# Designed miniproteins, single chains, continued (4), part 20

Each design is a single chain, and the fold is of that chain. pLDDT is the mean over its residues in the fold that is shown.

## One batch from the design tools (miniprotein)

Design m12669
Fold by ESMFold2-Fast:
Structure m12669 (fold): chain A 97 residues (1-97)
Amino acid sequence: MEKFEEEVEKMVLEMLENVNKKKPWSKKEKEFYDEILKMKKSMSEDEFNQQLSKRMQDALIKSVKEKGGEGEKAKEELTVLTQYVLTTAVSRAILKR
């Protein structure tokens, strides 16, 4: 049980370090982000939050448990989802002050 939580924490910390280094998004990451924005425009806030949560959970599980190409793809998707959530949360925190 603890090994899964440790792997997740390590992954989140690596993603936060990348955000702090202001790493620009790759073309693929940018395309995925644009698709997230399109989904938000086509869905209700509740439906979007539910789908975002589900995709993040699925990507997190696959990124830890899957190996090779499937695991790599899941890690890329999880990176974009995490950056989106963190950027949105930070933006909302700044704008409300």
Scores: mean pLDDT 65

Design m12670
Fold by ESMFold2-Fast:
Structure m12670 (fold): chain A 91 residues (1-91)
Amino acid sequence: MEDEKVKERLKKVLEAIKTGEVTKEQEEALAGMTKIINNGHEKLEEILREAKLLALKGELTEEDIERFAEEMTKALSEEDKKILINSKPLK
């Protein structure tokens, strides 16, 4: 259940990267993601760089979003998952 919520938040981050438009929920997820990257999560940073490059080229597909979200969820520690979930002011 918690992994599903983490995956949904990661998908919202990737959707924001794809569209260049950020909702309040996506902004909160991005803030949590930035905290995790600043703590030195290299694999998460690599996946986000790849997603940003694909988005810039207009090549980031819905299938890529699903794949990246799954890979990121598997790469995150339980502590990182809590940071991402708790990035929303109203839990």
Scores: mean pLDDT 74

Design m12671
Fold by ESMFold2-Fast:
Structure m12671 (fold): chain A 98 residues (1-98)
Amino acid sequence: MREPAATEEQLAAYEAKLRTGGLGELAPDLNGGVVHLAAAVYGSTAALQHPELLKLMREGKLDFLKSGVRVEATLRRVDGKTVISDVKVHLNTPDNPS
């Protein structure tokens, strides 16, 4: 029916790993699963610092990640590589949370 969502703890851990630029240790915890990741991004946010997301941004696919944007994505591990798919972006006009 519907896909299982990541637990609150797993989502928080993923966001923490994105801030450090890695997801390697979290993939085994979600073995055989698909994780839905949601993150708010702006400036130097975790999403902008993640190598795979930066690569997509350089290719013009996620150029919007520069400011105040919420991103939802599906993460998979394939042969030790993190694959990001089904990226859904909520392009809210830059909301100044401060």
Scores: mean pLDDT 43

Design m12672
Fold by ESMFold2-Fast:
Structure m12672 (fold): chain A 80 residues (1-80)
Amino acid sequence: MEELIRRAARYRVKADIYEKYDPETAQKWKERFDKLLAELEKEIGPEEARRLVDEAYQRMKTQIENLIKKYEEELKKLLE
């Protein structure tokens, strides 16, 4: 269960990232996300599936933002 929820969140993050520079690849990840979400909804119900996937998605998004900030701070230190 947890792995499938994380996988759905990961597919959503990938779709978001690719949207700006490769919309075709973004669409493929969105389709994979939609299919996996539908499977989760059948297994645990639509409300619970959406809630858990959204929570995982937000956590992954925050982790990525924090990694980018840390990388930018490290780069800035090297340029000083």
Scores: mean pLDDT 82

Design m12673
Fold by ESMFold2-Fast:
Structure m12673 (fold): chain A 89 residues (1-89)
Amino acid sequence: SMMERMIEQLERDVKEAEALFQEGDVERARETIGRVMQHGQDALLRALELEEKAKNKEETEKQFYRLSRAVGEAVKRMQEIEAAIQAAL
């Protein structure tokens, strides 16, 4: 589904941000953090629209729950990396 693809993309971008931070590429890590935050917000807004229009509400609600959880975890991890970058300055 579209929501499952959004989750997979968020998970990949989170891992990329973590890898860039570990490599000391702070500039690219921050760019990737910004991308994760933006895509996460856009995904939630899109998912809300899809839920309202869905013919199968139960399945869409389960997908929305998984996406919301994935976005929350991604945002938390991005905030942790940003805090670590700021602490290293």
Scores: mean pLDDT 81

Design m12674
Fold by ESMFold2-Fast:
Structure m12674 (fold): chain A 99 residues (1-99)
Amino acid sequence: MQRAQQFFDQGLQFLDQGDFQQAIRHFQQALDLDPNFWQAWLNLGIAHSRLGDFDTAVQHFQRALDLNPNFRQAWLALGSAHSQLGDFDTARHYFQLSR
């Protein structure tokens, strides 16, 4: 757990710096150690979304919600990704669930 948290924290630093490839690498390392780390799934999806990879981002946000369905930020992220994909009806539904 401590090691997974370290990779996650490093991933957050790279995400904040705009180094999305390094962020992805570190979040994947955290998930290799703790695949139930739902916050890491969310942030992995955010990093992919920042690279324009919305289909991959949707899959990661869905995984975060499968692990923690009360995670409001993941519902909001799903809505944003579907909006970017042009699926506005699905986006509206997920935004409603995020509230």
Scores: mean pLDDT 86

Design m12675
Fold by ESMFold2-Fast:
Structure m12675 (fold): chain A 109 residues (1-109)
Amino acid sequence: SKVEEAKERTLEVLDELVARLEALAAEHPDDEAVQELLAQVRRLRAITRERLEKAETAEEVREIVEGAKAAVGELVAWAKTRASPAVAARLAALEAETTKRLDEIIKEI
């Protein structure tokens, strides 16, 4: 169903965000903002997965995906103010791609 496809695509987007943040955190092991951002996004992924498993309707899935999109924006904004300019630019690009993909999922459900 479109509901199940939206759930799978949302988790794939968050899994890719975690993988890219893991790579960034490995490049910058002394950057506490990147390490904390990775921890918080892993928590967001776990919470989003649990919420999606319980969701039965397109409207419930849309609300969960919109919540995840908002949370990604808030977490990246927090990290950008604490990161070096080069890391902040990479975080901005990662946020833009992630929020675009989540917005595409919202529009299809």
Scores: mean pLDDT 91

Design m12676
Fold by ESMFold2-Fast:
Structure m12676 (fold): chain A 71 residues (1-71)
Amino acid sequence: EKKKKVEELLKKARELLIQAASEYADALGYYAKGIFTDDREKYRALGDKEIAEGDELEAKAQELRRKAEEL
């Protein structure tokens, strides 16, 4: 019963962390593109947006992990 709830929460947390990692990878790609183009400010803004989205997903994953740990 409790074990099943912990497994479900950890699975959801892992899925969110994988999504966050993807957003962070996209941010690195945008920042790199900004270094080699005259559209630096545009690509910096795109990278910052991906970082913010990744941080939000990571925060949600951390909350699920906390709930699992308290069970």
Scores: mean pLDDT 84

Design m12677
Fold by ESMFold2-Fast:
Structure m12677 (fold): chain A 91 residues (1-91)
Amino acid sequence: DLDAERQRLNELVAKLQEQLRSGKLTPAEYLEALARALGLSDELIEAALRAFTEKDMEAFRKLMEFNGSDPDMPIVAPPSYEEVLNLIASL
């Protein structure tokens, strides 16, 4: 059920964003949880966290865009690189 999957992912993302804003999650913990929810492998999650920590914006963008448009699994559009950065910058 794609609608149920979409709802679960949207609820998870919203909860993670709330936990980030309330200080229950660090930016790194938020990015790890988000990347995992979006289906990135452990290797890609670690690479994304390193790129974020090292401020390698190009590598981070490429890793966060990994779940780009999949016509077979349009359950949830992943948060854009800009949305993730704007959320973190607003803390």
Scores: mean pLDDT 64

Design m12678
Fold by ESMFold2-Fast:
Formats: C-alpha cells, structure tokens, sequence
Structure m12678 (fold): chain A 66 residues (1-66)
C-alpha cells in the first residue's frame, strides 16, 4: 500500500472516530493527524489505522516524558 493510500485510510478512520465522539475538530487538524498515523503505518504495514494511532500516542507520550 502506498503512502497516499495509507493517508486516505487514516483520514477516513479519524474522520469517523472524531464524528462518533462528537469532537469539533477542523479538517486540517484531522489531516495533520492522519499524516502522522499514515507515517506509523508505513513503518509497519501490518498495523490498522486504530493500532497505528494507539502506537503513535504511546510514542508521543514517551517522548514528552523522556
């Protein structure tokens, strides 16, 4: 799967997730997060967007607390 396809998958996942949660986020914020999730999936193509999001959040938390 290309990076563009990973980005599209991530963008669709995050758009639905934020809509289901009733979050009022901008399209640009969703796209920015989708780019980060797609980058994680590019490193490990076996990850789903949800798994990649969880891993990204864990990595960011660890980095900020290091």
Amino acid sequence: MSYEQLFEESYKYLTQLYKEQGMDVTEEQIKARAEQVAKVMAKDPSLTPGQALDLLEDEEAARLRA
Scores: mean pLDDT 78

Design m12679
Fold by ESMFold2-Fast:
Structure m12679 (fold): chain A 108 residues (1-108)
Amino acid sequence: MLTPEQIEALKEGLRALLKELGIEVPEDASFVELLQIARDALDRLTPEQLKRFLRGMAELARKYGLDEVAELFERAIQALDEGKPVSEARRLANEALTLLARAVAEGQ
C-alpha cells in the first residue's frame, strides 16, 4: 500500500512529466485529475511523446514498488518498439493508469 508521501511524490512526478510533454495541467490538480488529464492526452501524443511518457511512468511506478503498473507501461513500450499499432500501446497505458488510480485510492 502506498504511503501519503509516496502518493505525493508520484503525483508530482506525473505532473512534471505531463508538463515536459507540453500538456497543460492546473496547479491545484488532484492526483485523480492528473490521471484523467494523462488518459485524455494519450490519444493526442505522437509515438515519440507517448514513448517518453511510458518510460517516465514505468520508472516512477518501479521506484515506488508498483511492479504490475510498471510492467504494463514496459509492455506498451515493447509494442511500439515491435512496430505494433499505437492504439495497442495506448490500450496498455490506459490499463496501467487504471491500476495506478486504484493503488492511489487504496493508499488514501
Scores: mean pLDDT 84

Design m12680
Fold by ESMFold2-Fast:
Structure m12680 (fold): chain A 97 residues (1-97)
Amino acid sequence: MNEEAIKALDEIFDRAVRRLDELVKAGGDPFDAGSAVIALAVEHVIARKLAEQGKPVEALRSAADFLERHAENWTGPIAEVLREAAEELRKAADEFE
């Protein structure tokens, strides 16, 4: 259960980072995408530590809330990537509760 929740967390964040990289390759602003990647990396570390402390559902929900709030700083494709990742994190939290 806890290991599966941590795996879901890692996979969701990895997909979000790959999608941001694809946006840069398609001609998106590398500074904006890079800033979003840094925010994702920081939150991934925080959420993963919380999950490892035996709070995987709380970690997934707090990460989802962070990405949704952070998405407000962006528009268009970057905001969509962050919101979709937040929805995936909430769905995973519901599945592991």
Scores: mean pLDDT 83

Design m12681
Fold by ESMFold2-Fast:
Structure m12681 (fold): chain A 100 residues (1-100)
Amino acid sequence: MKKEKELYNRYMRAVNEGAPEEEIRKLKLELAKVSDRSDSRSLLYLAILGGESAEFIRELAEAGGLEPEEVRELALRVAELFERLGDEESARHARELAEA
């Protein structure tokens, strides 16, 4: 979608310029609102992978129109990846998101 591409370009500029984390999170929420469901799922997966808070994950899922069951599925996939990589702390965090 045109709006998604424009917001994605703004998001990438913010990341490359070292913008504050709160500004980057705001752009992620705006992206999720205009993204299709598949792209919103990918954004949520990356946010969980990046260690974002349960609160932000919830906001991002709501903005993308994702169901709680989809959030659980994505969080479990991230947990499995971290377990394979030997990152027990990140895996635990992702599993906790699946239970919320």
Scores: mean pLDDT 82

Design m12682
Fold by ESMFold2-Fast:
Structure m12682 (fold): chain A 76 residues (1-76)
Amino acid sequence: MVKVKVYDEDGNPVKGATVTVEGSDRAALADENGEAVIEDLPDGKHTLTVTASGYDTATKEVDVKGEQEVEFVLKK
């Protein structure tokens, strides 16, 4: 699995940010704490993209090994 934490540049959680996995139909929405979880993501390299209204799109490649955590900071 991967747990994604989504914050703005001031460190505030971005509720409703959408996390997508490149080449997959997997997606998750960030909750009130800015957390989104993609449970059934296989181990290996994945490109995650985060979008939210009013923010620039952010993209990161992550190497998933069992339970992985990744943080995104969104810019306007």
Scores: mean pLDDT 81

Design m12683
Fold by ESMFold2-Fast:
Structure m12683 (fold): chain A 61 residues (1-61)
Amino acid sequence: SEELLEKEIEKMDKWVETLSPEEFNRKAAELYRRLREEGVPESDIFKVLSHAQEKLDEKLR
């Protein structure tokens, strides 16, 4: 649902702020696998991952 995706985005925002890039990448890979197993559409998974990647890129600038 939309609410579940919003919660995942919020979680990834926290990860970008608190984790190293290596730890973040590990957690992001685990999240992708979990969402895939739960039957979340790849388009929705990409939205979450793209948001997180953009935020990580901003942090590294």
Scores: mean pLDDT 75

Design m12684
Fold by ESMFold2-Fast:
Structure m12684 (fold): chain A 86 residues (1-86)
Amino acid sequence: KREEVRRLVIQGVSHSIRAIAYDLDGDLEGTEASIREIIRIGRELYRMGEIDTAKSLLELALKMAEKFGASEELIEEIKEELERIE
């Protein structure tokens, strides 16, 4: 459990770094793809019962989506996911 959680957190952070790198290059498609991977990892952590960590990653994904000008559909998807976590 602990090692799996650590691996997922590291993957989430790695995708956040990739999203920043794509944004610096003006690659919105790459930025959105990286944000979607952060969302996927957040969902996995939530299913494992790591609620606070999942919420933190999804909040990070939302801030990045808003800052980098991601689609309204992606932003809404993240907001709905956060509401499900309560």
Scores: mean pLDDT 85

Design m12685
Fold by ESMFold2-Fast:
Structure m12685 (fold): chain A 53 residues (1-53)
Amino acid sequence: SQQKVEQTQQEGGETMVRGLSRAWTGGYDALKEMAKRIKEEQERVDKAEEEAK
């Protein structure tokens, strides 16, 4: 629990600063990159399921 609290604090602080910097600089590109990563993860799961058949 203590480790989780410390991790959440560090993630919150760093993610906010980094997210703001990327959103300000990349704007739409930052959102597109995030969507691409989610899509790739989904396709990877789907491919693994297909190979299991």
Scores: mean pLDDT 63

Design m12686
Fold by ESMFold2-Fast:
Structure m12686 (fold): chain A 56 residues (1-56)
Amino acid sequence: SVEEKLKQIDEYTKKRIEEAEKMAEKLGFSDEQKENLINAIKKRGEKMKEEVKKRS
């Protein structure tokens, strides 16, 4: 179902955020750089959810 696909995207996005936080710490990102990266990941997830909702 669409609902199940949206849930999978949310779970995937959460995992990507966790990995990005670990990578940002490893690379010495500033708090602002880390926040920008997390926001980019969230925006991508939202776009994927919108595309799923528009599919037949």
Scores: mean pLDDT 82

Design m12687
Fold by ESMFold2-Fast:
Order: sequence, then structure tokens, then C-alpha cells
Structure m12687 (fold): chain A 100 residues (1-100)
Amino acid sequence: MKVPEIDAKEVYEAVKKELGDEKVVKDDTPPTGPATELQKKLTKILMEKFGLSEREAAIASTSLDVLAVGAILDKAVDEEPVKAGDPVYKRYEIAAKALE
């Protein structure tokens, strides 16, 4: 039995680079400061549909990992930006298939 080595720091840094807002240093608590329209919509959907708290929803939307992939597929929220051929898009596709 092994725990996956997924650090929150790595996730947050990867998301910040993806958003292009690396000057955000004011927030010292999750969720992170920079957010795209997709992350904002995911946060709302996760709160309203999944019943998550604001912090939990924001963290999940910020990571855009398997949890967010599931939300995108289930809710069909702004799939076009994710399908733009970004490196993140392929990561989501692989994670979604592995989860399902």
C-alpha cells in the first residue's frame, strides 16, 4: 500500500502557470488567487450540485484534476477551452478515463 505523491504545492504552482498569473502572492490560504472563468463556473457547480463548501469547491476547481474532470464531463461546463489542445486537456482526458 502506497500513498500517491501528489503535493498541493505542485498542483497550485502548475495551475498558476497555466493561468499565467504568477504575480499573485497576497493569498496565503487555499484557494489560490488566480482563477479563470472555467474555475469560477466549476466552483459554483461544485457548491450547488455537489454540495461542497466554498473552500472545497475552490480547491477542486483550482487543481482541475480528476475531480474537476468529472465535474466538467458531468456538467458540460466550458469544454471548449479545455479542448483547445492545451497540455492540461490531455491530462484531464487520461484522468477521466482512468476514473471511469
Scores: mean pLDDT 46

Design m12688
Fold by ESMFold2-Fast:
Structure m12688 (fold): chain A 55 residues (1-55)
Amino acid sequence: SKRLEELKERINALLDRIHELTKRVRADPENEQDVAELLKVMKESAELMREVRDL
């Protein structure tokens, strides 16, 4: 279904973003903007997992 393909693309994009942000935070943990963005993406990940569970 189109919805399942959309969710797969969102999951892959989210994992790539988490990987990139984690690298930046580890290189400069005092960068508040990168830390805030990582926390935001982690929250989005939790919400997405809830959506997948409710399918």
Scores: mean pLDDT 80

Design m12689
Fold by ESMFold2-Fast:
Structure m12689 (fold): chain A 69 residues (1-69)
Amino acid sequence: MEAAEEALANSTPEERELMELALRAAENASDEALEAALAEIQAEADKLPAGSPRSVVEELLREAIERAL
């Protein structure tokens, strides 16, 4: 809960919309689909270089969500 609030407070409008989309997709998805999506998102995030710009992170998150959900 606190992590989502902090993200919303400091996020760009694009990040905020992405988080809202992800939450709605998660509510509609089965538990198995949600776990698979989270695992794929985590794997994609782990592949990012430590200094990646926020825009690159947003692009990869969109692709991961689209691919998993």
Scores: mean pLDDT 63

Design m12690
Fold by ESMFold2-Fast:
Structure m12690 (fold): chain A 112 residues (1-112)
Amino acid sequence: SKVEEVERILDRFLERLAQAESTEELNRIYKEAVEELRKILTPEEADVFEDFLRGLVLVINQVREGKLTVEQARAALEKLVDTLADKYGLSDEMKEVLRRAVERLTALLEQR
């Protein structure tokens, strides 16, 4: 399904984002992720993921700089999902996709 394809793309890029060594590498991975998602999503759906991934990059940088703990990062990203759900009128299925991505990323950041 389209949802399964989106989640496979997200999982691959979340692993790369969690392992990134610099802000420059994070921004490169972010751009690649947005371009891959744009190939399978509508422009409106792609806007959601672009905003979401931008928020992930910001939070990952703050964790790397010691400004946020992983648990504070999780809370910030859960709030981001709620903000995007309100802004874009997201379905429960889409909210769940984003929530699973937050859980996956925070688990990866804890293993770093």
Scores: mean pLDDT 87

Design m12691
Fold by ESMFold2-Fast:
Structure m12691 (fold): chain A 81 residues (1-81)
Amino acid sequence: SPLLELLEETIERVKKAKSKEELLEIIEETIRRMQELGAPVWAIQMLEEMKRYVEESDDSVEKLKEKVIAALEVLRELLEG
């Protein structure tokens, strides 16, 4: 599935992110690419909620990455089944 391949790529990019700004860019690019691939509205909404969480949080980059990866893993499981 192109959606699942994109999520795996996104998880690897998140792991390599060095700043909150880079993390937000990765999430924004993923939202656009998911929309282009015809992802369901609920999946786009989950990614937009994730972006908002990252924008509003004062957590460390490492903690934000951990939470984003966890949310992307949940999204992947939901898209598979």
Scores: mean pLDDT 88

Design m12692
Fold by ESMFold2-Fast:
Structure m12692 (fold): chain A 56 residues (1-56)
Amino acid sequence: MQKEIEEKAQKVGDTAVAAARDAGKSDEVAQRAGQRAYESMKQSLTSGSNDVVAPP
Protein backbone atom coordinates (compact mmCIF):
# COMPACT_ATOMS: atom_id res chain seq x y z
CA MET A 1 0.00 0.00 0.00
CA GLN A 2 2.59 2.58 -1.09
CA LYS A 3 0.00 4.86 -2.71
CA GLU A 4 -1.01 6.36 0.64
CA ILE A 5 2.63 6.95 1.57
CA GLU A 6 3.26 8.65 -1.76
CA GLU A 7 0.12 10.78 -1.44
CA LYS A 8 1.13 11.96 2.03
CA ALA A 9 4.67 12.72 0.87
CA GLN A 10 3.39 14.60 -2.17
CA LYS A 11 0.98 16.62 -0.03
CA VAL A 12 3.79 17.59 2.34
CA GLY A 13 5.92 18.59 -0.64
CA ASP A 14 3.12 20.69 -2.12
CA THR A 15 2.57 22.36 1.25
CA ALA A 16 6.27 23.19 1.53
CA VAL A 17 6.23 24.78 -1.94
CA ALA A 18 3.16 26.84 -1.05
CA ALA A 19 4.66 27.92 2.28
CA ALA A 20 7.94 28.94 0.65
CA ARG A 21 6.11 31.01 -1.96
CA ASP A 22 3.92 32.59 0.70
CA ALA A 23 7.12 33.57 2.50
CA GLY A 24 8.35 35.30 -0.67
CA LYS A 25 10.95 32.72 -1.63
CA SER A 26 12.00 32.19 -5.24
CA ASP A 27 10.57 29.42 -7.41
CA GLU A 28 13.86 27.54 -7.21
CA VAL A 29 13.89 27.66 -3.41
CA ALA A 30 10.22 26.64 -3.27
CA GLN A 31 10.78 23.64 -5.55
CA ARG A 32 13.85 22.57 -3.58
CA ALA A 33 11.94 22.82 -0.31
CA GLY A 34 9.09 20.78 -1.78
CA GLN A 35 11.36 18.03 -3.06
CA ARG A 36 13.25 17.88 0.22
CA ALA A 37 10.02 17.60 2.22
CA TYR A 38 8.65 14.96 -0.17
CA GLU A 39 11.75 12.77 0.09
CA SER A 40 12.07 13.15 3.86
CA MET A 41 8.41 12.26 4.43
CA LYS A 42 8.56 9.31 2.04
CA GLN A 43 11.65 7.91 3.75
CA SER A 44 10.17 8.42 7.22
CA LEU A 45 6.91 6.69 6.30
CA THR A 46 8.70 3.86 4.48
CA SER A 47 11.07 3.22 7.41
CA GLY A 48 8.12 3.03 9.83
CA SER A 49 9.25 5.97 11.96
CA ASN A 50 5.70 7.29 11.77
CA ASP A 51 6.11 11.03 12.75
CA VAL A 52 9.57 11.00 14.25
CA VAL A 53 12.63 12.12 12.30
CA ALA A 54 15.89 12.73 14.10
CA PRO A 55 17.91 15.61 12.63
CA PRO A 56 21.35 14.69 11.23
Scores: mean pLDDT 74

Design m12693
Fold by ESMFold2-Fast:
Structure m12693 (fold): chain A 79 residues (1-79)
Amino acid sequence: SMEEEVRAELEEMLANAEEYSMAEMLERIRELFARLPQPSPEQLRLAEETARKIISLSELTPENLANAEEIERLLLQAA
């Protein structure tokens, strides 16, 4: 199902967080929410956990901060 596919993709991103940039995470979140506009609370928590992991691995540049703010905005809008 689409729900299972989205969960699997988020779990993969969390497991391989060091392979993703903040910009790539933002793009993936946009794509996932386009396919699943009403994500479950579990999917939102998983996306938030994944974003936080990538943020912890990222340099604090103005670009990364702007991308992090946009990710947070999308997650809040989806909740």
Scores: mean pLDDT 78

Design m12694
Fold by ESMFold2-Fast:
Structure m12694 (fold): chain A 75 residues (1-75)
Amino acid sequence: SAEDEALWAETSAALRADPARARAILEAHREELPVLTALSSMIRAGVPLATLQRGLGVRPEVLVPEMRRFLALLA
């Protein structure tokens, strides 16, 4: 959805804006954010959400809440 794509874009930007802080948050919250942690390098590199879903079988129902939580933790 457009909302999921916007959230992905914000997450990708946040991963690039402060990589050290983003890494620290993901490492501290690895159990809470396992899918985002595994995909963080690809999302940071700008791999599109549709490519992650189609190519890797990533479920938006899992990744979207993790991205939202990650952005809340960065606030």
Scores: mean pLDDT 86

Design m12695
Fold by ESMFold2-Fast:
Structure m12695 (fold): chain A 72 residues (1-72)
Amino acid sequence: SVVERTKALIDQAVAAGRLEVVSEKTEDSDAKENSLTAEPAENEPGVIVTLVEIDPKTGKAKKTTRLLREAG
């Protein structure tokens, strides 16, 4: 899916040291669909990426919010 491909690209960039994870939080979600959104951070440099992943066996969703910046 587009969400899975985009997640993989972000994870690869983080692993390669191209993106820095400034903050990360994971919480349970009642969402019914996988989603990935990216928006500029309001008060600091970087992009806020919100990923919602649903476990196909349980139907339970987890929401992970990360603040990402380009690594120097």
Scores: mean pLDDT 79

Design m12696
Fold by ESMFold2-Fast:
Structure m12696 (fold): chain A 75 residues (1-75)
Amino acid sequence: SSLVEEARRLGDRILELLRRYLEAQGFSPEEIERAVAQARRILDQTLALLEETGDESLLRKLQQLLAELEQALAA
């Protein structure tokens, strides 16, 4: 669905910014890969739930998280 496609694009951007954020905080490459892998699992579960339920509040939560990560990286 278009909602799941949008959420997937948001999720990919979130994972990219999470990697950059953790690098800026001084985490090791190994710690970053573990954290990103765990976040990807959570994202996959969220996308599956969105496909099952059509709950647009999940999309809004991803949009909010992206905005917060962008703000954290800009500071």
Scores: mean pLDDT 86

Design m12697
Fold by ESMFold2-Fast:
Structure m12697 (fold): chain A 93 residues (1-93)
Amino acid sequence: AIENFSLEQVKKSKKVTLTATVTNSGEEQPVAVEGIGYSDGEVVRKFTLPKRIKKGQTATFTVTLEMPKPIEELEATVMADGSEVTKKVKAIE
């Protein structure tokens, strides 16, 4: 059901913007993106972004968050209708 999931690269910073795009190939449904920021292999922050996505629609999930410390990696998991897809990006200088 989840098609064309993509996650944008992020910079090593305390202020991090998650941008993820998701295409819904099925009927209108609730979709959630769970984001996790990591530093030194430890979870720094978790958050969830919910949307309803119409049939055949591509939706962009975006949030800017202040992290307690610079992150090294951002993980995003898309959850829809019993399916999960996870992507990770390493933060760049």
Scores: mean pLDDT 80

Design m12698
Fold by ESMFold2-Fast:
Structure m12698 (fold): chain A 74 residues (1-74)
Amino acid sequence: ASEYILEALRAAEAGDTEKAVEYLRKALEAIEAIEDPFERDVELALVRMLIGVLKLFDPETAERMQAVLDEFEA
């Protein structure tokens, strides 16, 4: 899961919003497959931290990523 979070960050840093969202969706799918609730919560915290950091540099990408996370948490 964390590998996809890092790829999402790299794509966002490159200005590739489409790939950033794609890697985030893959990260969330991998997180949902985690059996340990603690590990799942840690990975979700990393996703929230990534989105928070992106709001400082690319608010449009951060908004799209937040929408994906909200969809997952619903």
Scores: mean pLDDT 79

Design m12699
Fold by ESMFold2-Fast:
Order: structure tokens, then sequence, then C-alpha cells
Structure m12699 (fold): chain A 103 residues (1-103)
């Protein structure tokens, strides 16, 4: 439904922002890293609002909430310079979004 599509859109945008933050941090561009992290936080907040205000099937909601938690951990890993952990959290989040679409 429209709520699921909107939540997925915000989470896909958050993933893109975190990937850009990861690239910027690897390049030593602190200003760009912070900018991308702030955009990712905005998209995660919007996704959580969509999940709170729309009737999403419980199994789908659980996958999206787990994806949000992995993306939070990915952002923290980027800021700590733990690029391998950041990539693994992003990959787990992408897998959870794919699973949510199949339900």
Amino acid sequence: GPGLEEALRHLEEAIKDIEEALKAEEEGNVTATIGHVLRAIGHLIDAERVLATNDIPEGVREHLEEAIEHLRQAMLAVLKGDFDSARKYIEKARELLERAREL
C-alpha cells in the first residue's frame, strides 16, 4: 500500500545517503560526511513516522524496523571509521527491504 511504498522510498534514500557518507569519510571529507549523515537521519525519521501512522502488516513492519536499526548502526560505523562494519550493516538493511517487498 502507499504507506509501505513511502517507507521503502525513505529507507532507500537513507541507504544512498549512508553510502555517500561512507565514500566521503573514506576520502577524508568531514563536511560532506556530516551532510550525508544528517540527510540519512532525516529519511530514517520520516520512515519511522510512516510506519507509526500507517497500517503496515506486522511481518513487513518488523523487517523495516530491523532495517532502520541496521542503518543506524551503519551510520555509527561510518563515523567511527569502521568501513567494513558499515558495508555489512548496509547489506543487511538492503536484504531486509527486499524481504519486506516479497511479503
Scores: mean pLDDT 88

Design m12700
Fold by ESMFold2-Fast:
Structure m12700 (fold): chain A 76 residues (1-76)
Amino acid sequence: TTLSIEEARAILLEHGATEEFLNAHDDNFLKALAEHLTTSTPVKLIAAKYGVNEKDIVDADVDLGVEALKKAVEKV
């Protein structure tokens, strides 16, 4: 199922994305990243589906993980 941009943005915010991050990227990229974070579909197929670069999805996933960890450490 293809995510709406509103669903994709909500998923990304749950996974540590900032509003600045969401506004810096196009809708197709945000949908691809959200699908990558919520499904077991190989990133290669997601990248092809949305017409985005596989490496950009992987790099963004790592960046979101770092930001989420940073926020978690700050709350301890």
Scores: mean pLDDT 77

Design m12701
Fold by ESMFold2-Fast:
Structure m12701 (fold): chain A 82 residues (1-82)
Amino acid sequence: MSKEELKREAVQLLLQAIRYAKKGDYETAIKLVEQAYNLAKEAGVSEEALEKIREALTYLKNGDVDKAIELLREAVKLIIES
């Protein structure tokens, strides 16, 4: 898989994670974010983007959904703008 394909799939998974988090399905959102993190790391996205994804996972696990969604949106923007 090309780096561009990995980046596109990571973004799609992060956007799906935001959607599931908004629906209250935090368990599915966490799994999607973990999958997106692995693909983003393989794609060689910036450490800043990877840090935002890790922070979002922590907030999701702690139940701070609004903060997690903000961080996931910031990560998506960083990946797209690269």
Scores: mean pLDDT 88

Design m12702
Fold by ESMFold2-Fast:
Structure m12702 (fold): chain A 75 residues (1-75)
Amino acid sequence: MDVDALVERFLSEGFVGVRLSRPAREALEALAKEYDLVVHFFSETLFMVGQPSSRKEPVTRERATAFFERALALD
């Protein structure tokens, strides 16, 4: 899965769906908390990540890239 494509979609839409090949729920929830992002799981391997409240500044491209690189490394 391409990190750059995920980052572009996340920044343009405010959310993106991600599928992993193995379960990583606890690690992903911890990572989302670290990056101040919201994660919603549809299954053990399928989740959506979104930006928090609109009152906060938007997540930067650099920060989003770091999150997705670490999230995909859990796979």
Scores: mean pLDDT 75

Design m12703
Fold by ESMFold2-Fast:
Structure m12703 (fold): chain A 74 residues (1-74)
Amino acid sequence: DELLAVLQEYTRLVNEALEATKDDPAGRAEVDRLRAEVQRILDDYLQGKITPEEAIARLREIIARVRELVDRLR
């Protein structure tokens, strides 16, 4: 459930980042790279390569980077 909560927070922030970068191709490219990193984390977790705790920790790092990006664009 902790993983689901973190994914829900990520979804809210990434939607905000996509809106904030809609007129900024460089910012959008950065958001797309962060989204690709999240997909890799989830793929690793689903393949059993990392623990739920490791997945949560890595997702929180990405969330912090998305938040930093959004804050820079405000």
Scores: mean pLDDT 85

